Designed miniproteins, single chains, continued (4). Designs and how they scored, part 66

Each design is a single chain, and the fold is of that chain. pLDDT is the mean over its residues in the fold that is shown.

## One batch from the design tools (miniprotein)

Design m14274
Fold by ESMFold2-Fast:
Structure m14274 (fold): chain A 61 residues (1-61)
Amino acid sequence: APSVDELLAALQAELAKETDPKRRAIIERGIARVQEMKAAGASLDEIRAVLDELARELFAA
């Protein structure tokens, strides 16, 4: 399973190639949230739940 750092790296890579401003805003918010959760000692399962929410927002955008 990917680590939190690997998940953050993947989000940052996606942000770097994203050109749509609405999708960029969603990814930036997701990165900030995951970084906050990592700093707070959140579990990988909790972080995955937030990433699932992010994926749903990106799909809807």
Scores: mean pLDDT 81

Design m14275
Fold by ESMFold2-Fast:
Structure m14275 (fold): chain A 68 residues (1-68)
Amino acid sequence: MLKEAIEEGKELIRKAAEEAESVEEAEAMMRLSIGVTLAVNRNKLSPEELKELREELERFARELLEEM
C-alpha cells in the first residue's frame, strides 16, 4: 500500500539524518534510502504511485536537510 511505503521510506530517511555526521553524508544516505524504497516497491505500486512515493520522500528529505 502506498501509505505504508511512504512511512517506511520516511523512517529510513529519519535514520539517515540521525546517523549522518555531515549534511553531505545525510543527503547521500537519504538518496540511497529513497532509491531502496522505490526498488522494493517497483512491482507492488503503479507508475503513478511510484512517482507520488518519490515526490513525498524527496520533499521529506529536503525538509529534514534544511533543519541541519
Scores: mean pLDDT 84

Design m14276
Fold by ESMFold2-Fast:
Structure m14276 (fold): chain A 63 residues (1-63)
Amino acid sequence: SMIEKRIKEAEEKGGKVGRNGALEVARQRGRPPPSEEELEEYEKKGGELGKQNELYFIEKEKE
C-alpha cells in the first residue's frame, strides 16, 4: 500500500539522518567518528524515529 511505502521510505531516510548526524557531531567536536557498531545503533534509532514521525502525520491526514 502507499502507506507502507511511505513508512519504509521514512525509516530509510531517518536512518541516514541519524547516521550522518552522529558523524557530523563527532566532526564538529573534533572527536574520532563513532564505531560502525555505534553508527548502526544511530541508524536504527533514526529509522525508528522517522517511522514514528511518519505514522503521526498519516494519523493526522486521516482527520
Scores: mean pLDDT 80

Design m14277
Fold by ESMFold2-Fast:
Structure m14277 (fold): chain A 60 residues (1-60)
Amino acid sequence: SDEEIKKFIEQMVLNARGMLKAGMPEETVISAVRAAAAMLGRQYGVDPEKLVEEVKEKLK
C-alpha cells in the first residue's frame, strides 16, 4: 500500500543518514538504497528508481 511504501522510504532515509554520518561514501550509501529499492519494488510493483529518487530528495 502507499502508506507502507511511505514508511519504508522513511526508514531508508533514516538508514542512509546514519551511514552518511558514520562516514560512508555517498556512492556506497546510494548503492545500498538501490538494493533495498529493488527488493521493495518487486514486492509492491513500484519502479525501484522512483524509490531511489525519493530517498535522494529527502536526504538533501
Scores: mean pLDDT 82

Design m14278
Fold by ESMFold2-Fast:
Structure m14278 (fold): chain A 91 residues (1-91)
Amino acid sequence: MAAAQAALIAEMEARIAEMEAILATLESRTPQDSPDIAAVRAGLATARRGYALALEGLRTGDQALLDRGLALFDAGVATVRATYRRVALGL
């Protein structure tokens, strides 16, 4: 059980680091007031909130809080991926 929780935490942290790298790349290549940079920042902030809630759910054994945290994390990741994909395609 502890190993599975550690693996989940490590995966979420790796995804956050990946999104931070995407943001840094876009900020170096795109105007700072770009809607795309704003969307990636919003998605990353949502993913970080989801991560914090998921950690609290794991710590307290609150399944509803864990599920809500994971849903927010996935929503944030999806926003970053959709924005990055659009920018990469020149849309």
Scores: mean pLDDT 82

Design m14279
Fold by ESMFold2-Fast:
Structure m14279 (fold): chain A 78 residues (1-78)
Amino acid sequence: MKEFEEKYKKLFEAVDEVAEKHGLTDRQRDALLEAVIKELTEGPLSDEELERYAKRAGLTVDQVRELIAEIKELYEKK
């Protein structure tokens, strides 16, 4: 469906832009992409889920929250 394709395209663009801006690795980018997709499809991530993604990316929970917020802002702006 066009809406789903456009949604994913904008999301990938937002994630890639944030990853490039912050010098993130492919592993960190993939973890953030998965986290944002889950939040957009299933609702807000729990603290336990944020901790899991943070550990996978080698980031703090606060860093993951900030990066997700930045990705969502870019995604919603377009």
Scores: mean pLDDT 79

Design m14280
Fold by ESMFold2-Fast:
Structure m14280 (fold): chain A 88 residues (1-88)
Amino acid sequence: APKTPEEAVESFKKELEADPSDLNTVLAYAQSLQSLGKEDEAEKVFQKAVELNPNNADLQKAYAVFLQSQGKEDEALKQFEKALELKP
């Protein structure tokens, strides 16, 4: 049977606790939270991931794309600039 969005969130949260830098897990967890209308929680997932992995340019880019999707264009630009500094 397909997982419910709530079951998906639980599963991805555990995977992210095991590897906080796994970009695919960060994206899946954030997308599952967005599907439940928990956009603030999704943003916190990205914030924590970039805080724990400050030199990971791909995580910074993923966070920037998320912020852009939320209409937070100024914050998105800052994260894109940070990603470019790490991986030009």
Scores: mean pLDDT 79

Design m14281
Fold by ESMFold2-Fast:
Structure m14281 (fold): chain A 77 residues (1-77)
Amino acid sequence: DLVKKVEEAIKAGDSVTAIFLGHQAIRDGRDDTAKQIGKILVDNGYIGSVKYLRNVAKRFGRDDVAKYLDELIKKAE
């Protein structure tokens, strides 16, 4: 479960692992998982990480994920 691993990484202060798992979810086409990871990152203040993952989603053609992450960024700023 990638979402649980991201939550555990954030609790441990390991944002790098959380970003890596988000990238993996996007690459693997796990759109709902990628959206959940983006929400966890935004809720924990990692806006720059979500901007990175939005660009990753665009690169992999995951347009729905990219749009969702962009809306999360706009609401957090």
Scores: mean pLDDT 86

Design m14282
Fold by ESMFold2-Fast:
Structure m14282 (fold): chain A 82 residues (1-82)
Amino acid sequence: SIIEKLKKLAKELGLKIPPGWFEVKMEGKSDEEAAKEFLKAVLSYFNIELSDESLEKLAKELLSVKNVEELLELIKKYVEEE
């Protein structure tokens, strides 16, 4: 599932997510909406701000990400474009 993929990415990134955070934030959301919420948390943790347009594009690309290295490269790309 998308939630399990995002949990794995958070763990690999070393991000300390509170218990139940994914269940609360992702409940009833589409895969793209779940990816967007996850990205907001990751970007907030690193004190990075992106436009809503960049967040939507990044969220769609996140669905194809396989590992934390690809995630960090995607974030870097959008930060440099923003």
Scores: mean pLDDT 76

Design m14283
Fold by ESMFold2-Fast:
Structure m14283 (fold): chain A 68 residues (1-68)
Amino acid sequence: NLTLTDEQEKLLQELFEETSQTKGYIEEEDLKEKAPELVPVFPLLDVDGDGRISFGEYLRFLQKQKAN
């Protein structure tokens, strides 16, 4: 199980808020620029393996963490 820190969750939330007005997802390149510490967790959040973390994928991840 992957657990994000409060700071990492805040950074992801801020990235989704920024990208929601343009594309609505986060790519690995966005993490490299703004939150490089999250790059190793990108494959774990990108459940569909399409190279993008959608807001829905992020919410699904959080729901699974709360359920377990």
Scores: mean pLDDT 72

Design m14284
Fold by ESMFold2-Fast:
Structure m14284 (fold): chain A 100 residues (1-100)
Amino acid sequence: AKTFVINPIPAGSKSKTAPAVQEALYDALVKEGYKPTIAKSDIGKIAGVSGDKMKQAEVVISGSAINGSVNVTVTKGGESKNFTGTDVDAIVKEVVAFIS
């Protein structure tokens, strides 16, 4: 079974779009039968001092949602694919299709 981690998606200081993107990705993956985890921010561990010793998830989802633009990067093993647009539902569908 594949393991999934959704990293916090920064939206800038005023946007609610990043929580909406995170929730839509989580719900879509749960609906497909996966068990994703939303990573809690741990800035000290994200700073690379533990990168070589942390157990990496098979699929990692990261991104940004700034000024009405959504950018999502999916890393699966050593491969990364980027999805960009303004339609959250369209991006979520493309991410799920890439993972599946």
Scores: mean pLDDT 62

Design m14285
Fold by ESMFold2-Fast:
Structure m14285 (fold): chain A 94 residues (1-94)
Amino acid sequence: SSMDDLASQMHQRIDQMQQAIQQGDYDTAYDQMVQVNDIARQMSSLLPPDQSQQFLGRFRTTVQQTIDNINNGDVDGAIQSLTQMRGIVDQVRS
Protein backbone atom coordinates (compact mmCIF):
# COMPACT_ATOMS: atom_id res chain seq x y z
CA SER A 1 0.00 0.00 0.00
CA SER A 2 1.05 3.66 -0.27
CA MET A 3 1.30 3.74 3.52
CA ASP A 4 3.60 0.68 3.54
CA ASP A 5 5.79 2.27 0.84
CA LEU A 6 6.07 5.52 2.82
CA ALA A 7 6.75 3.62 6.07
CA SER A 8 9.56 1.69 4.33
CA GLN A 9 11.07 4.97 3.05
CA MET A 10 10.74 6.44 6.56
CA HIS A 11 12.60 3.48 8.16
CA GLN A 12 15.37 3.82 5.57
CA ARG A 13 15.77 7.55 6.40
CA ILE A 14 15.70 6.85 10.16
CA ASP A 15 18.43 4.18 9.62
CA GLN A 16 20.57 6.76 7.78
CA MET A 17 19.92 9.37 10.49
CA GLN A 18 20.89 6.88 13.24
CA GLN A 19 24.13 5.98 11.41
CA ALA A 20 24.98 9.67 10.92
CA ILE A 21 24.34 10.47 14.62
CA GLN A 22 26.50 7.54 15.74
CA GLN A 23 29.32 8.81 13.46
CA GLY A 24 28.95 12.43 14.68
CA ASP A 25 27.90 13.52 11.17
CA TYR A 26 25.19 15.93 12.27
CA ASP A 27 24.95 17.66 8.87
CA THR A 28 23.83 14.34 7.32
CA ALA A 29 21.55 13.68 10.32
CA TYR A 30 19.87 17.08 9.76
CA ASP A 31 19.40 16.35 6.03
CA GLN A 32 17.73 13.00 6.84
CA MET A 33 15.56 14.76 9.46
CA VAL A 34 14.22 17.12 6.76
CA GLN A 35 13.36 14.06 4.63
CA VAL A 36 11.61 12.17 7.48
CA ASN A 37 9.49 15.28 8.17
CA ASP A 38 8.45 15.35 4.49
CA ILE A 39 7.57 11.63 4.55
CA ALA A 40 5.59 12.14 7.79
CA ARG A 41 3.49 14.83 6.07
CA GLN A 42 2.80 12.43 3.17
CA MET A 43 1.83 9.65 5.61
CA SER A 44 -0.46 12.02 7.53
CA SER A 45 -2.31 12.87 4.28
CA LEU A 46 -3.37 9.18 4.07
CA LEU A 47 -4.90 9.17 7.58
CA PRO A 48 -8.30 10.44 8.85
CA PRO A 49 -7.98 13.98 10.34
CA ASP A 50 -8.02 12.90 14.02
CA GLN A 51 -5.46 10.12 13.49
CA SER A 52 -3.36 12.48 11.33
CA GLN A 53 -3.16 15.07 14.14
CA GLN A 54 -2.19 12.42 16.74
CA PHE A 55 0.45 10.94 14.40
CA LEU A 56 1.99 14.31 13.49
CA GLY A 57 1.97 15.48 17.13
CA ARG A 58 3.78 12.36 18.37
CA PHE A 59 6.15 12.38 15.39
CA ARG A 60 7.06 16.09 15.85
CA THR A 61 7.72 15.44 19.56
CA THR A 62 10.22 12.64 18.75
CA VAL A 63 11.91 14.85 16.11
CA GLN A 64 12.31 17.64 18.69
CA GLN A 65 13.61 15.16 21.31
CA THR A 66 16.19 13.93 18.76
CA ILE A 67 17.31 17.54 18.06
CA ASP A 68 17.51 18.35 21.79
CA ASN A 69 19.55 15.21 22.51
CA ILE A 70 21.98 15.95 19.64
CA ASN A 71 22.40 19.56 20.90
CA ASN A 72 23.12 18.22 24.42
CA GLY A 73 25.65 15.65 23.11
CA ASP A 74 23.36 12.81 24.29
CA VAL A 75 23.87 10.26 21.50
CA ASP A 76 22.11 7.47 23.47
CA GLY A 77 19.10 9.75 24.06
CA ALA A 78 18.99 10.65 20.35
CA ILE A 79 19.00 6.95 19.37
CA GLN A 80 16.21 6.29 21.92
CA SER A 81 14.14 9.09 20.32
CA LEU A 82 14.65 7.46 16.90
CA THR A 83 13.43 4.14 18.36
CA GLN A 84 10.24 5.92 19.52
CA MET A 85 9.92 7.46 16.03
CA ARG A 86 10.09 3.97 14.44
CA GLY A 87 7.35 2.77 16.80
CA ILE A 88 5.06 5.65 15.83
CA VAL A 89 5.59 4.84 12.12
CA ASP A 90 4.85 1.14 12.71
CA GLN A 91 1.57 1.96 14.52
CA VAL A 92 0.16 3.66 11.39
CA ARG A 93 1.78 1.28 8.86
CA SER A 94 -0.89 -1.40 9.34
Scores: mean pLDDT 89

Design m14286
Fold by ESMFold2-Fast:
Structure m14286 (fold): chain A 108 residues (1-108)
Amino acid sequence: MKLYVRPEWLTPAARAALEEAGIEIVESDDLELILRTNLELARELDPRLQPLADAIEAGASDEEINAIIEALAAEVHASSLSEEEARRRRIAMLLLGIAYAARLELEK
């Protein structure tokens, strides 16, 4: 899998986690490419994050995005994740964070 990102948006720890997961990091300044590819990868890694991915893609408000994050956090608190599921969710959330950052930069 390939991840497109601005090099300054990744901490050394985040980069190491992505590389350990077998994700190829491709440095890019193309915000539309970063947004699209990170949303696609997050949806593939954890389909339960679809509502958050859809909200970011649609340009939802910060209030709407925060409400979705809170709802997802409540769902996770109600169920136990395996180590593999937790790892995939952490990576998918990181990808959605990158997508959200790209979207904010695209808002003029």
Scores: mean pLDDT 78

Design m14287
Fold by ESMFold2-Fast:
Structure m14287 (fold): chain A 74 residues (1-74)
Amino acid sequence: SLPKPKKKPKVPRIYYNGIDLSPVLEFADPEKREEALLAFARYVDEQLPKSPEEFTKIPGIDEEAAKKIFEYLY
């Protein structure tokens, strides 16, 4: 029997207007996850952030999370 590697907690996958929001769920503060998703959906509706700094305006997303989300999307 092969030992199974421990997996990270599963986050639900959410797709909105062609954008996978799973990185937001993974990297945002868990307590502010829903607030971050709603704010991100509004950004997608208006215009996608073109820099990591604009992602930090989303509640629950710090500079590190913003950079990872930006790398995932671009």
Scores: mean pLDDT 64

Design m14288
Fold by ESMFold2-Fast:
Structure m14288 (fold): chain A 72 residues (1-72)
Amino acid sequence: MPEVTHEEFLEALRRAEAMIEQARAAGLLSEEQARELLEELREIRRAIEEGMATEEALARLAELDRRLQEAL
């Protein structure tokens, strides 16, 4: 099973943020949808900083990515 490091998780967060921003710029997401996704991304980042397991935080990020894919 793949092990996810804190560094890999932070990279995944940056990729998710960039994807949301690009989708908003391309008109694929409304300002409201982009705001909600970015707010959820911030909550995930805060949770990992407060000691949430990286694996659990990654699962939440995967759910956010799934919602982003569904919105596109």
Scores: mean pLDDT 76

Design m14289
Fold by ESMFold2-Fast:
Structure m14289 (fold): chain A 59 residues (1-59)
Amino acid sequence: SMEKAKKAAEKANEKLKEAGITSAEFEAVDGEVRMTKSAKTDEELKKALEIGAESVKEV
């Protein structure tokens, strides 16, 4: 649902900041969690995608 997607996106963004990733951002779009700003390095991108997936599972 859109509410779950919003909560997951917010949680993912908090975890990104904790990991020191400031370039990536998640948003809820059409009931899904989408990365609307991508990380600048492949390593940061990989970590951001892991955080996004974990955050979706937690809501």
Scores: mean pLDDT 79

Design m14290
Fold by ESMFold2-Fast:
Structure m14290 (fold): chain A 61 residues (1-61)
Amino acid sequence: DELERELAQTEADLAEIDKEIERLKSQPVSPEKERKLTVLFVAKGLLEAARDFLRWLIEKR
């Protein structure tokens, strides 16, 4: 099912973003790190919204 594949991919992408955020958090504070974290937090928010929408679509089948 295409929706279930998209959901699985979105959840995998979220897991990778969470790993990258934790990796960056362990690094010394720098302006570059702060910018990268900001981008990752925005991307995470968008992917969480997409995940929730995909779950809703699957449940409404």
Scores: mean pLDDT 83

Design m14291
Fold by ESMFold2-Fast:
Structure m14291 (fold): chain A 82 residues (1-82)
Amino acid sequence: MTVPPPEVVEEARRALEAFAKGDMEKALEELERAAEAARGDPLARAEAEAAKELMEKAKEGDVTAGVAAAILATALASGLPL
């Protein structure tokens, strides 16, 4: 199983902290950094990019997309195998 790189895990944790504080813009920035850090790991990169797109929708008021983004970011932050 592929485990996300440590840099991806760290940025995903920062995204979750921003999301918990209601700072959707900061959460989106940290998910962008997670996607950048996931270069060379296509599964972690795809998950980070999906979380970023869902967080962009959450910033526009899509609560369901926000929940989905938080779930994906939690998976990345916990270092779970994909």
Scores: mean pLDDT 75

Design m14292
Fold by ESMFold2-Fast:
Order: C-alpha cells, then structure tokens, then sequence
Structure m14292 (fold): chain A 70 residues (1-70)
C-alpha cells in the first residue's frame, strides 16, 4: 500500500540506505504517492533529527532525500 511504502521509505531515509530509499520511492509512486508526499516524509525525518540535536543524521537524511527525489 501507499502508506506501507511511505513508512519503508522513512526507515530507509533514516538509515541512509540509498538503494532501499530508491526502491521504496518507486513503490510509493506506483501506489499513488506524489513527489510532494515523498518530500514531506523526508522533511519530517530531517526536522525530527534536528529537534533531537542530531544534526549529522539530519544532514545525511537530507542528502539521501535530495539524491532520490532530485
């Protein structure tokens, strides 16, 4: 489902797993997600890590998001 693909994308982004992020991006798009919804998932993760003071992980998530959604 779209929700399951978006959840798996969120996990892949958090792990910095570029290959998994691409796979779950494509699955979410095939299930009807928009690029805007994918960016919102990535931004929520970036914001969450920044709020926790983990700027290094936030920057890594941002880089993976930019690579897979660029």
Amino acid sequence: SKRDALNLLAIALSRGDLEAARRYRDAALAAGASVEELRAVGQNIVDSYRAAGDDATAARVQAVMDEVLG
Scores: mean pLDDT 86

Design m14293
Fold by ESMFold2-Fast:
Structure m14293 (fold): chain A 72 residues (1-72)
Amino acid sequence: SSQQQQIQDQIKQLSQQASQARVNRDYDTLLQVYQQMKDLAQQQGDTLSAAQIDGQIAAVQARIDAARRRAA
């Protein structure tokens, strides 16, 4: 369907944004992008991709938490 195609195209674009955020070490932006990717995967019923993205969100959260501990 056109809706399914649109969601896949959005996931692809968000994946490119995630790559740029990783290169820039912009973990706050990376977290936001991964959350949007997860939401789109869930809309398609793609539970495997959503679970993989949850793992990426956890990894980014760990980096943010480590930065906060260094600032304390």
Scores: mean pLDDT 82

Design m14294
Fold by ESMFold2-Fast:
Structure m14294 (fold): chain A 93 residues (1-93)
Amino acid sequence: MFESVEEAIEYLRNTEIPPFDLDKPLTEYPEEVRKALEAALIVGVYNAFGPLFENEEDALKAAQVFVELAKDKPFREIEKNISKLLSEAYKKV
């Protein structure tokens, strides 16, 4: 898991994400691809939560929890249930 948003951004900057199967969960990808997708989710969710939290650390924690809740789900299911997953992550912070 990434300890900061900057770490996730730096990983994405230096990693090319190949085409992936929307029906496969993150845990079924090679580590390099899985880590890149985890980084993308952290950055995306952190940016979505930024306006909702007064503290950047809490927004990062919520993003990390979102990745933990989502990692065993296919990406298509994550997209379909994004509002529910965001709500569950918010409750854990």
Scores: mean pLDDT 74

Design m14295
Fold by ESMFold2-Fast:
Structure m14295 (fold): chain A 81 residues (1-81)
Amino acid sequence: AEAPDAPPDEAEAERLAEEFLKGLQKVLEEVFGKKVEDPLKELEEVFKKNEKEFLEIAKTLPKVTTIEEALEAVKEILKKL
């Protein structure tokens, strides 16, 4: 078999990352009310400025197991910043 059994395939990981980035862009655009070209860069800059508050909010959130849950968690953190 071409794909390993234990870890998720690299192609599947890229697909999940693309799905997350697309959703993240929408979340950031909704929260900030402006168009976002690089969702990861915008998110990184927000977290760098608000690292302490980010960590405190993150501790109150339940563990995430899906992309949708992860996006909702990011949205909640951004709303509280």
Scores: mean pLDDT 70

Design m14296
Fold by ESMFold2-Fast:
Structure m14296 (fold): chain A 80 residues (1-80)
Amino acid sequence: SAIQQQVEALHQQGLQLIEDAEAGKISKDEFLQRMAQLEAQLRALADQARAAGDQATLALIKEYVAELQKRIGEVLEKLE
C-alpha cells in the first residue's frame, strides 16, 4: 500500500539518522529533533492505517517504532 511504502521510507530515514548520530555527523539535539518529527509522521501513518483496516501496516509500524526506540536509547548512551 501507499501507507506501507511511506512507513518503509520513514524507517530507512530513522536508521540513517541513527548512523549519522553514531558517526558524529549530527548533534544530539538535531538527532532528537529529527527523530521526534519522524515519530510524529509514523503516528499519523498509524492513524491512517488503522482507519483503512490495514493491520499488516499497523504491525509493521509497531515493529519499526520498537526497533527505533531501542536504538535511540543506545545512541543517547553513547553520545553522553
Scores: mean pLDDT 85

Design m14297
Fold by ESMFold2-Fast:
Structure m14297 (fold): chain A 61 residues (1-61)
Amino acid sequence: MREVVVTGGGGAAAGAGMDPRTVRVEVYTPDGVIVGEGREGAVRAGQEGGPAAYKGVVTLE
């Protein structure tokens, strides 16, 4: 669990390039649902609602 795709109104801060650690990570697998949080500090509200379509990849250390 090092890389995950996040979609739901976010991107710039969550994806990479700025501060990729400030994102909530949610991974859905056939064995179950894996939910984790990276770092909360920037634009978390956009990710909860997913107002705009954002598609990218966030890497967890």
Scores: mean pLDDT 40

Design m14298
Fold by ESMFold2-Fast:
Structure m14298 (fold): chain A 86 residues (1-86)
Amino acid sequence: SAARAAVERARELFERMLAEKDEGKQLKLMDEVEELLAEAGIPTEVITEIRRALMEAITGDEETRARAVERARELLERVEAEVEAA
């Protein structure tokens, strides 16, 4: 489905964001993830929670970053499971 393709693309961009070392490029990838999740019909409250985790992964200290990355992965896995079930 189009929603499944958009969520898979969002996951690819999330992994690219983690590999990226330039903060400006990381922020652009975060915005692209948000747009893809919105196109997939993911609820705004879930997208907001994911965006917060991504922002903490980009701008946080080492401890905050590690927790934020894990949180973002958990949220994206939940979103993927929900679009596969629909």
Scores: mean pLDDT 85

Design m14299
Fold by ESMFold2-Fast:
Structure m14299 (fold): chain A 61 residues (1-61)
Amino acid sequence: SHAERAIAGLEEALATGDPSLALTAAGEVRRFLEEHPEDFTEEQRRRAEELAERAIALARE
């Protein structure tokens, strides 16, 4: 699904350790959640939000 690909992309971005890449990917995933919330299961939404928070924390370093 689009949600699965978006989450996987954010996980890959976080794995690189690049704060700019991670923050950009988090922004894309959050925009998708806002525009198409129905494409996410409750578990996928929670996972996406968790990963976005981790990206923000990484960018603050």
Scores: mean pLDDT 81

Design m14300
Fold by ESMFold2-Fast:
Structure m14300 (fold): chain A 69 residues (1-69)
Amino acid sequence: SAAAARAAQIARLEGQIAQLDSQIKIAETNLKKAKEEGNVQLARFYDKNIESLKAQLDKLRAELAKLRG
């Protein structure tokens, strides 16, 4: 049914959002350590990675909002 398909898509998006949120937290911890160690290249890598993950998170949240509305 359309309702079952929508529920499955919502659950999948919620799972992807939770995974991205976890990845962002790990990357933020790694960024902090890289900055404390003075590793500029590694800090730049994590900063760029966090930016990319946050952009993906925003897109998934927008998609989830459309399915709920």
Scores: mean pLDDT 90

Design m14301
Fold by ESMFold2-Fast:
Structure m14301 (fold): chain A 63 residues (1-63)
Amino acid sequence: MDPDEAFARIMALLDQLSRETDPQQRQQLSLEFMQLYDSVTFSDEQADAIQQRLRALVQQLSA
């Protein structure tokens, strides 16, 4: 998968994670995210965008 396709998929997965309330589905989406994230080298801008989305998600879950 090219980095642009992987980035779009990751952003979609993180969006799904932010809306998902079922713990088992969240776990599955998290695993898919981690596998995809580890398989591709992102640009600095893409990596920053992913990190910002992850921080927002963690803040949402910890609130």
Scores: mean pLDDT 79

Design m14302
Fold by ESMFold2-Fast:
Structure m14302 (fold): chain A 82 residues (1-82)
Amino acid sequence: MEELREKVMEKIRELINLAKEKGYDDVVKAADELARLVMENELTEEQLEKIYELVSKAIKALKEGNFDEALKYLQEAIELAK
């Protein structure tokens, strides 16, 4: 569990760094909120795996310049982390 949470947090940090480099402030804000929820809440392994997948999709969307898709995936991950 702790190892999976660490991997999720590493992916969120990767996303935040990428979004900051591109100047996507809304994505940075959403990713910061997701990181807070992942750290504060007791999440199941299934929730962490789904969040990891969504964050990975958001990173791909950002690399393609699709910030609206990235924000959508982050919002879905935030809802899962509540």
Scores: mean pLDDT 83

Design m14303
Fold by ESMFold2-Fast:
Structure m14303 (fold): chain A 55 residues (1-55)
Amino acid sequence: DDLLLETNTKLRKALEESASLEEVQKILDEARAQGLSQSLVEEYLKQAKKLLEQQ
């Protein structure tokens, strides 16, 4: 799934570059608009919040 791969790559890059939670949310909102499932968006958001809180 190209969308899933693209979204995962963007999220990993953003987190590696110490992006804000707002940037992560924006990436996920765009992925959702392009057809990524809501459950995957919610899972990625939870993981990103946890990682950013622990930095």
Scores: mean pLDDT 77

Design m14304
Fold by ESMFold2-Fast:
Structure m14304 (fold): chain A 102 residues (1-102)
Amino acid sequence: MVRVEVAVYPKEAKVGETIHARALVINEGEKPAVATLEIRNEKGEVIARSEPVRVAPGEQAVIELDFTPKPEDVGKYTAIARAETEDGSERAEASAEFEVKP
């Protein structure tokens, strides 16, 4: 089994305040998995994405993305963590929402 958790801090930030998105990926299965963390805006556009991280059987990984919003970045966002086994037999996804205010 591959499990994914995602957290964002703070859940509400002002322009210029750094938001920290963090994914925990746990691979309790017998197959390697590859995980990514991305941040999407309210339109579903990817504004930030991590490098893929390989998580071996029995291992766990932490993936972090930082986002410092500019004035044009006011709005709602979702941090999405995904993990998939290399053979495609298992997938896991988690998401956390946050908001950027003026």
Scores: mean pLDDT 87

Design m14305
Fold by ESMFold2-Fast:
Structure m14305 (fold): chain A 80 residues (1-80)
Amino acid sequence: ASKELLKKLEEIEEMAKNKVPLKEFAKKLQEFLLTADELEKDQEKLDEIKKLVEEIYEAYLNKDFKKFEEKLEELKKLIE
């Protein structure tokens, strides 16, 4: 379960390194959230995942790549 989420986060990180368009990046985040909703049964943990994904999206939108990496690492630790 968590391995599938971690794999999707690695894909998201690679997309950010390749500076993909925001629309493509947002689509991948939506796919990640759908997978999280299916696999994570702890509602409190799921709510924290959703909050971190929103912060990752905002960081990418704002070209704040330091905040992006910080929030991505927080999300990785949460799902590991």
Scores: mean pLDDT 84

Design m14306
Fold by ESMFold2-Fast:
Structure m14306 (fold): chain A 80 residues (1-80)
Amino acid sequence: MKPEIELVHEDPTLTPEQRAEVERFAREVIPKVLEEAKKLGLNPKKITVRGAVTDTEISLIVEVEAEDGSVYTFTYTKPR
């Protein structure tokens, strides 16, 4: 079954440009997260992506909920 994927913008002060940066980075990272989950033998049920933007970098916290209810967190960071 295909996992449910949600992008959550927890920081209401993000500009439209910063939100677009988070969405682009999430699109790059989600396939990598799915590959890592597969390597770990996880059956992902839901993926939640949370982004943070600073002047120097963009970070994603990716939370993978497996079908058994276990949760795994992956963090990705890149320079802006």
Scores: mean pLDDT 75

Design m14307
Fold by ESMFold2-Fast:
Structure m14307 (fold): chain A 63 residues (1-63)
Amino acid sequence: GEKVREAILNSGAETVGAAAVGAAAYEETGSREHALRALQAALKRGPTLSREEAAEVAEEMTG
């Protein structure tokens, strides 16, 4: 959802690891299924994503 998107964008990080995207999804939803989906979606883009790509994936997988 929007909260995880804003958290990633406001982190100031240039890049975000795929595992961190999954962790952010878990913090937002409390759901292991959402966390795993976000991790898998992030890994399709690579082990490390740009901040904007990470925010998009996390929002999409938690919304």
Scores: mean pLDDT 79

Design m14308
Fold by ESMFold2-Fast:
Structure m14308 (fold): chain A 93 residues (1-93)
Amino acid sequence: SEARLKEAVEFLKEGLKEVLGLSEEEAEAIVNGILGGTDEDIEKAAEIIKSLNELEKRKKLLELLLEARIIRSGDDTYREEGLAKIDEIAKEA
C-alpha cells in the first residue's frame, strides 16, 4: 500500500531525528536506503549506520527499522520476536 509506505517513511524519519539526533538529510538517506533507495542512498545509509558505534544507538536504530517494516507490511506478527532478538544482541555485546 502506498499509504502504508508513506506512513512508514514519516515514522522512520521522525524517529531517526528525535531518537538518534540525526539531521533531515541523514534521516532521508537511511529511509531511502532501507525502504527502496538508490545505490548512492544505500551507501550513505551504511556510512551513517557505521558512525553509530554506541550499542544503545544501534539498538534504537534496529527498533525503528523493525517498526517501520511492520508499518509498511501491515504485518505485526514478528514485532515481539524482533524486539526480543534486538535486546538479546544488545546484551551479548
Scores: mean pLDDT 76

Design m14309
Fold by ESMFold2-Fast:
Structure m14309 (fold): chain A 88 residues (1-88)
Amino acid sequence: AVKPLTPEERAAAAQKLVEQTPLTLEEALELLELDPAIEVAPIIFRVEQLKNGELTVDELAKTLQLQAGLPFEKALRVAEILEKASQK
């Protein structure tokens, strides 16, 4: 089980995501609520895969469900946010 972030930890992690990925602050905060363990490098990698058509939103959601242990509903929302980021 992933430990939930404190508000201070979430703010710091969100700022790091905004600086190093194409995410907005609102998108970064939502991602951290859905997956508190999410890191910059996996985000960049998945955004690139989506941008290049190597991975669909549904395939990414299934991957996150299996690899990160997220419920499918949360995994799908993470995948949708990353797809939006890939369109920038």
Scores: mean pLDDT 79

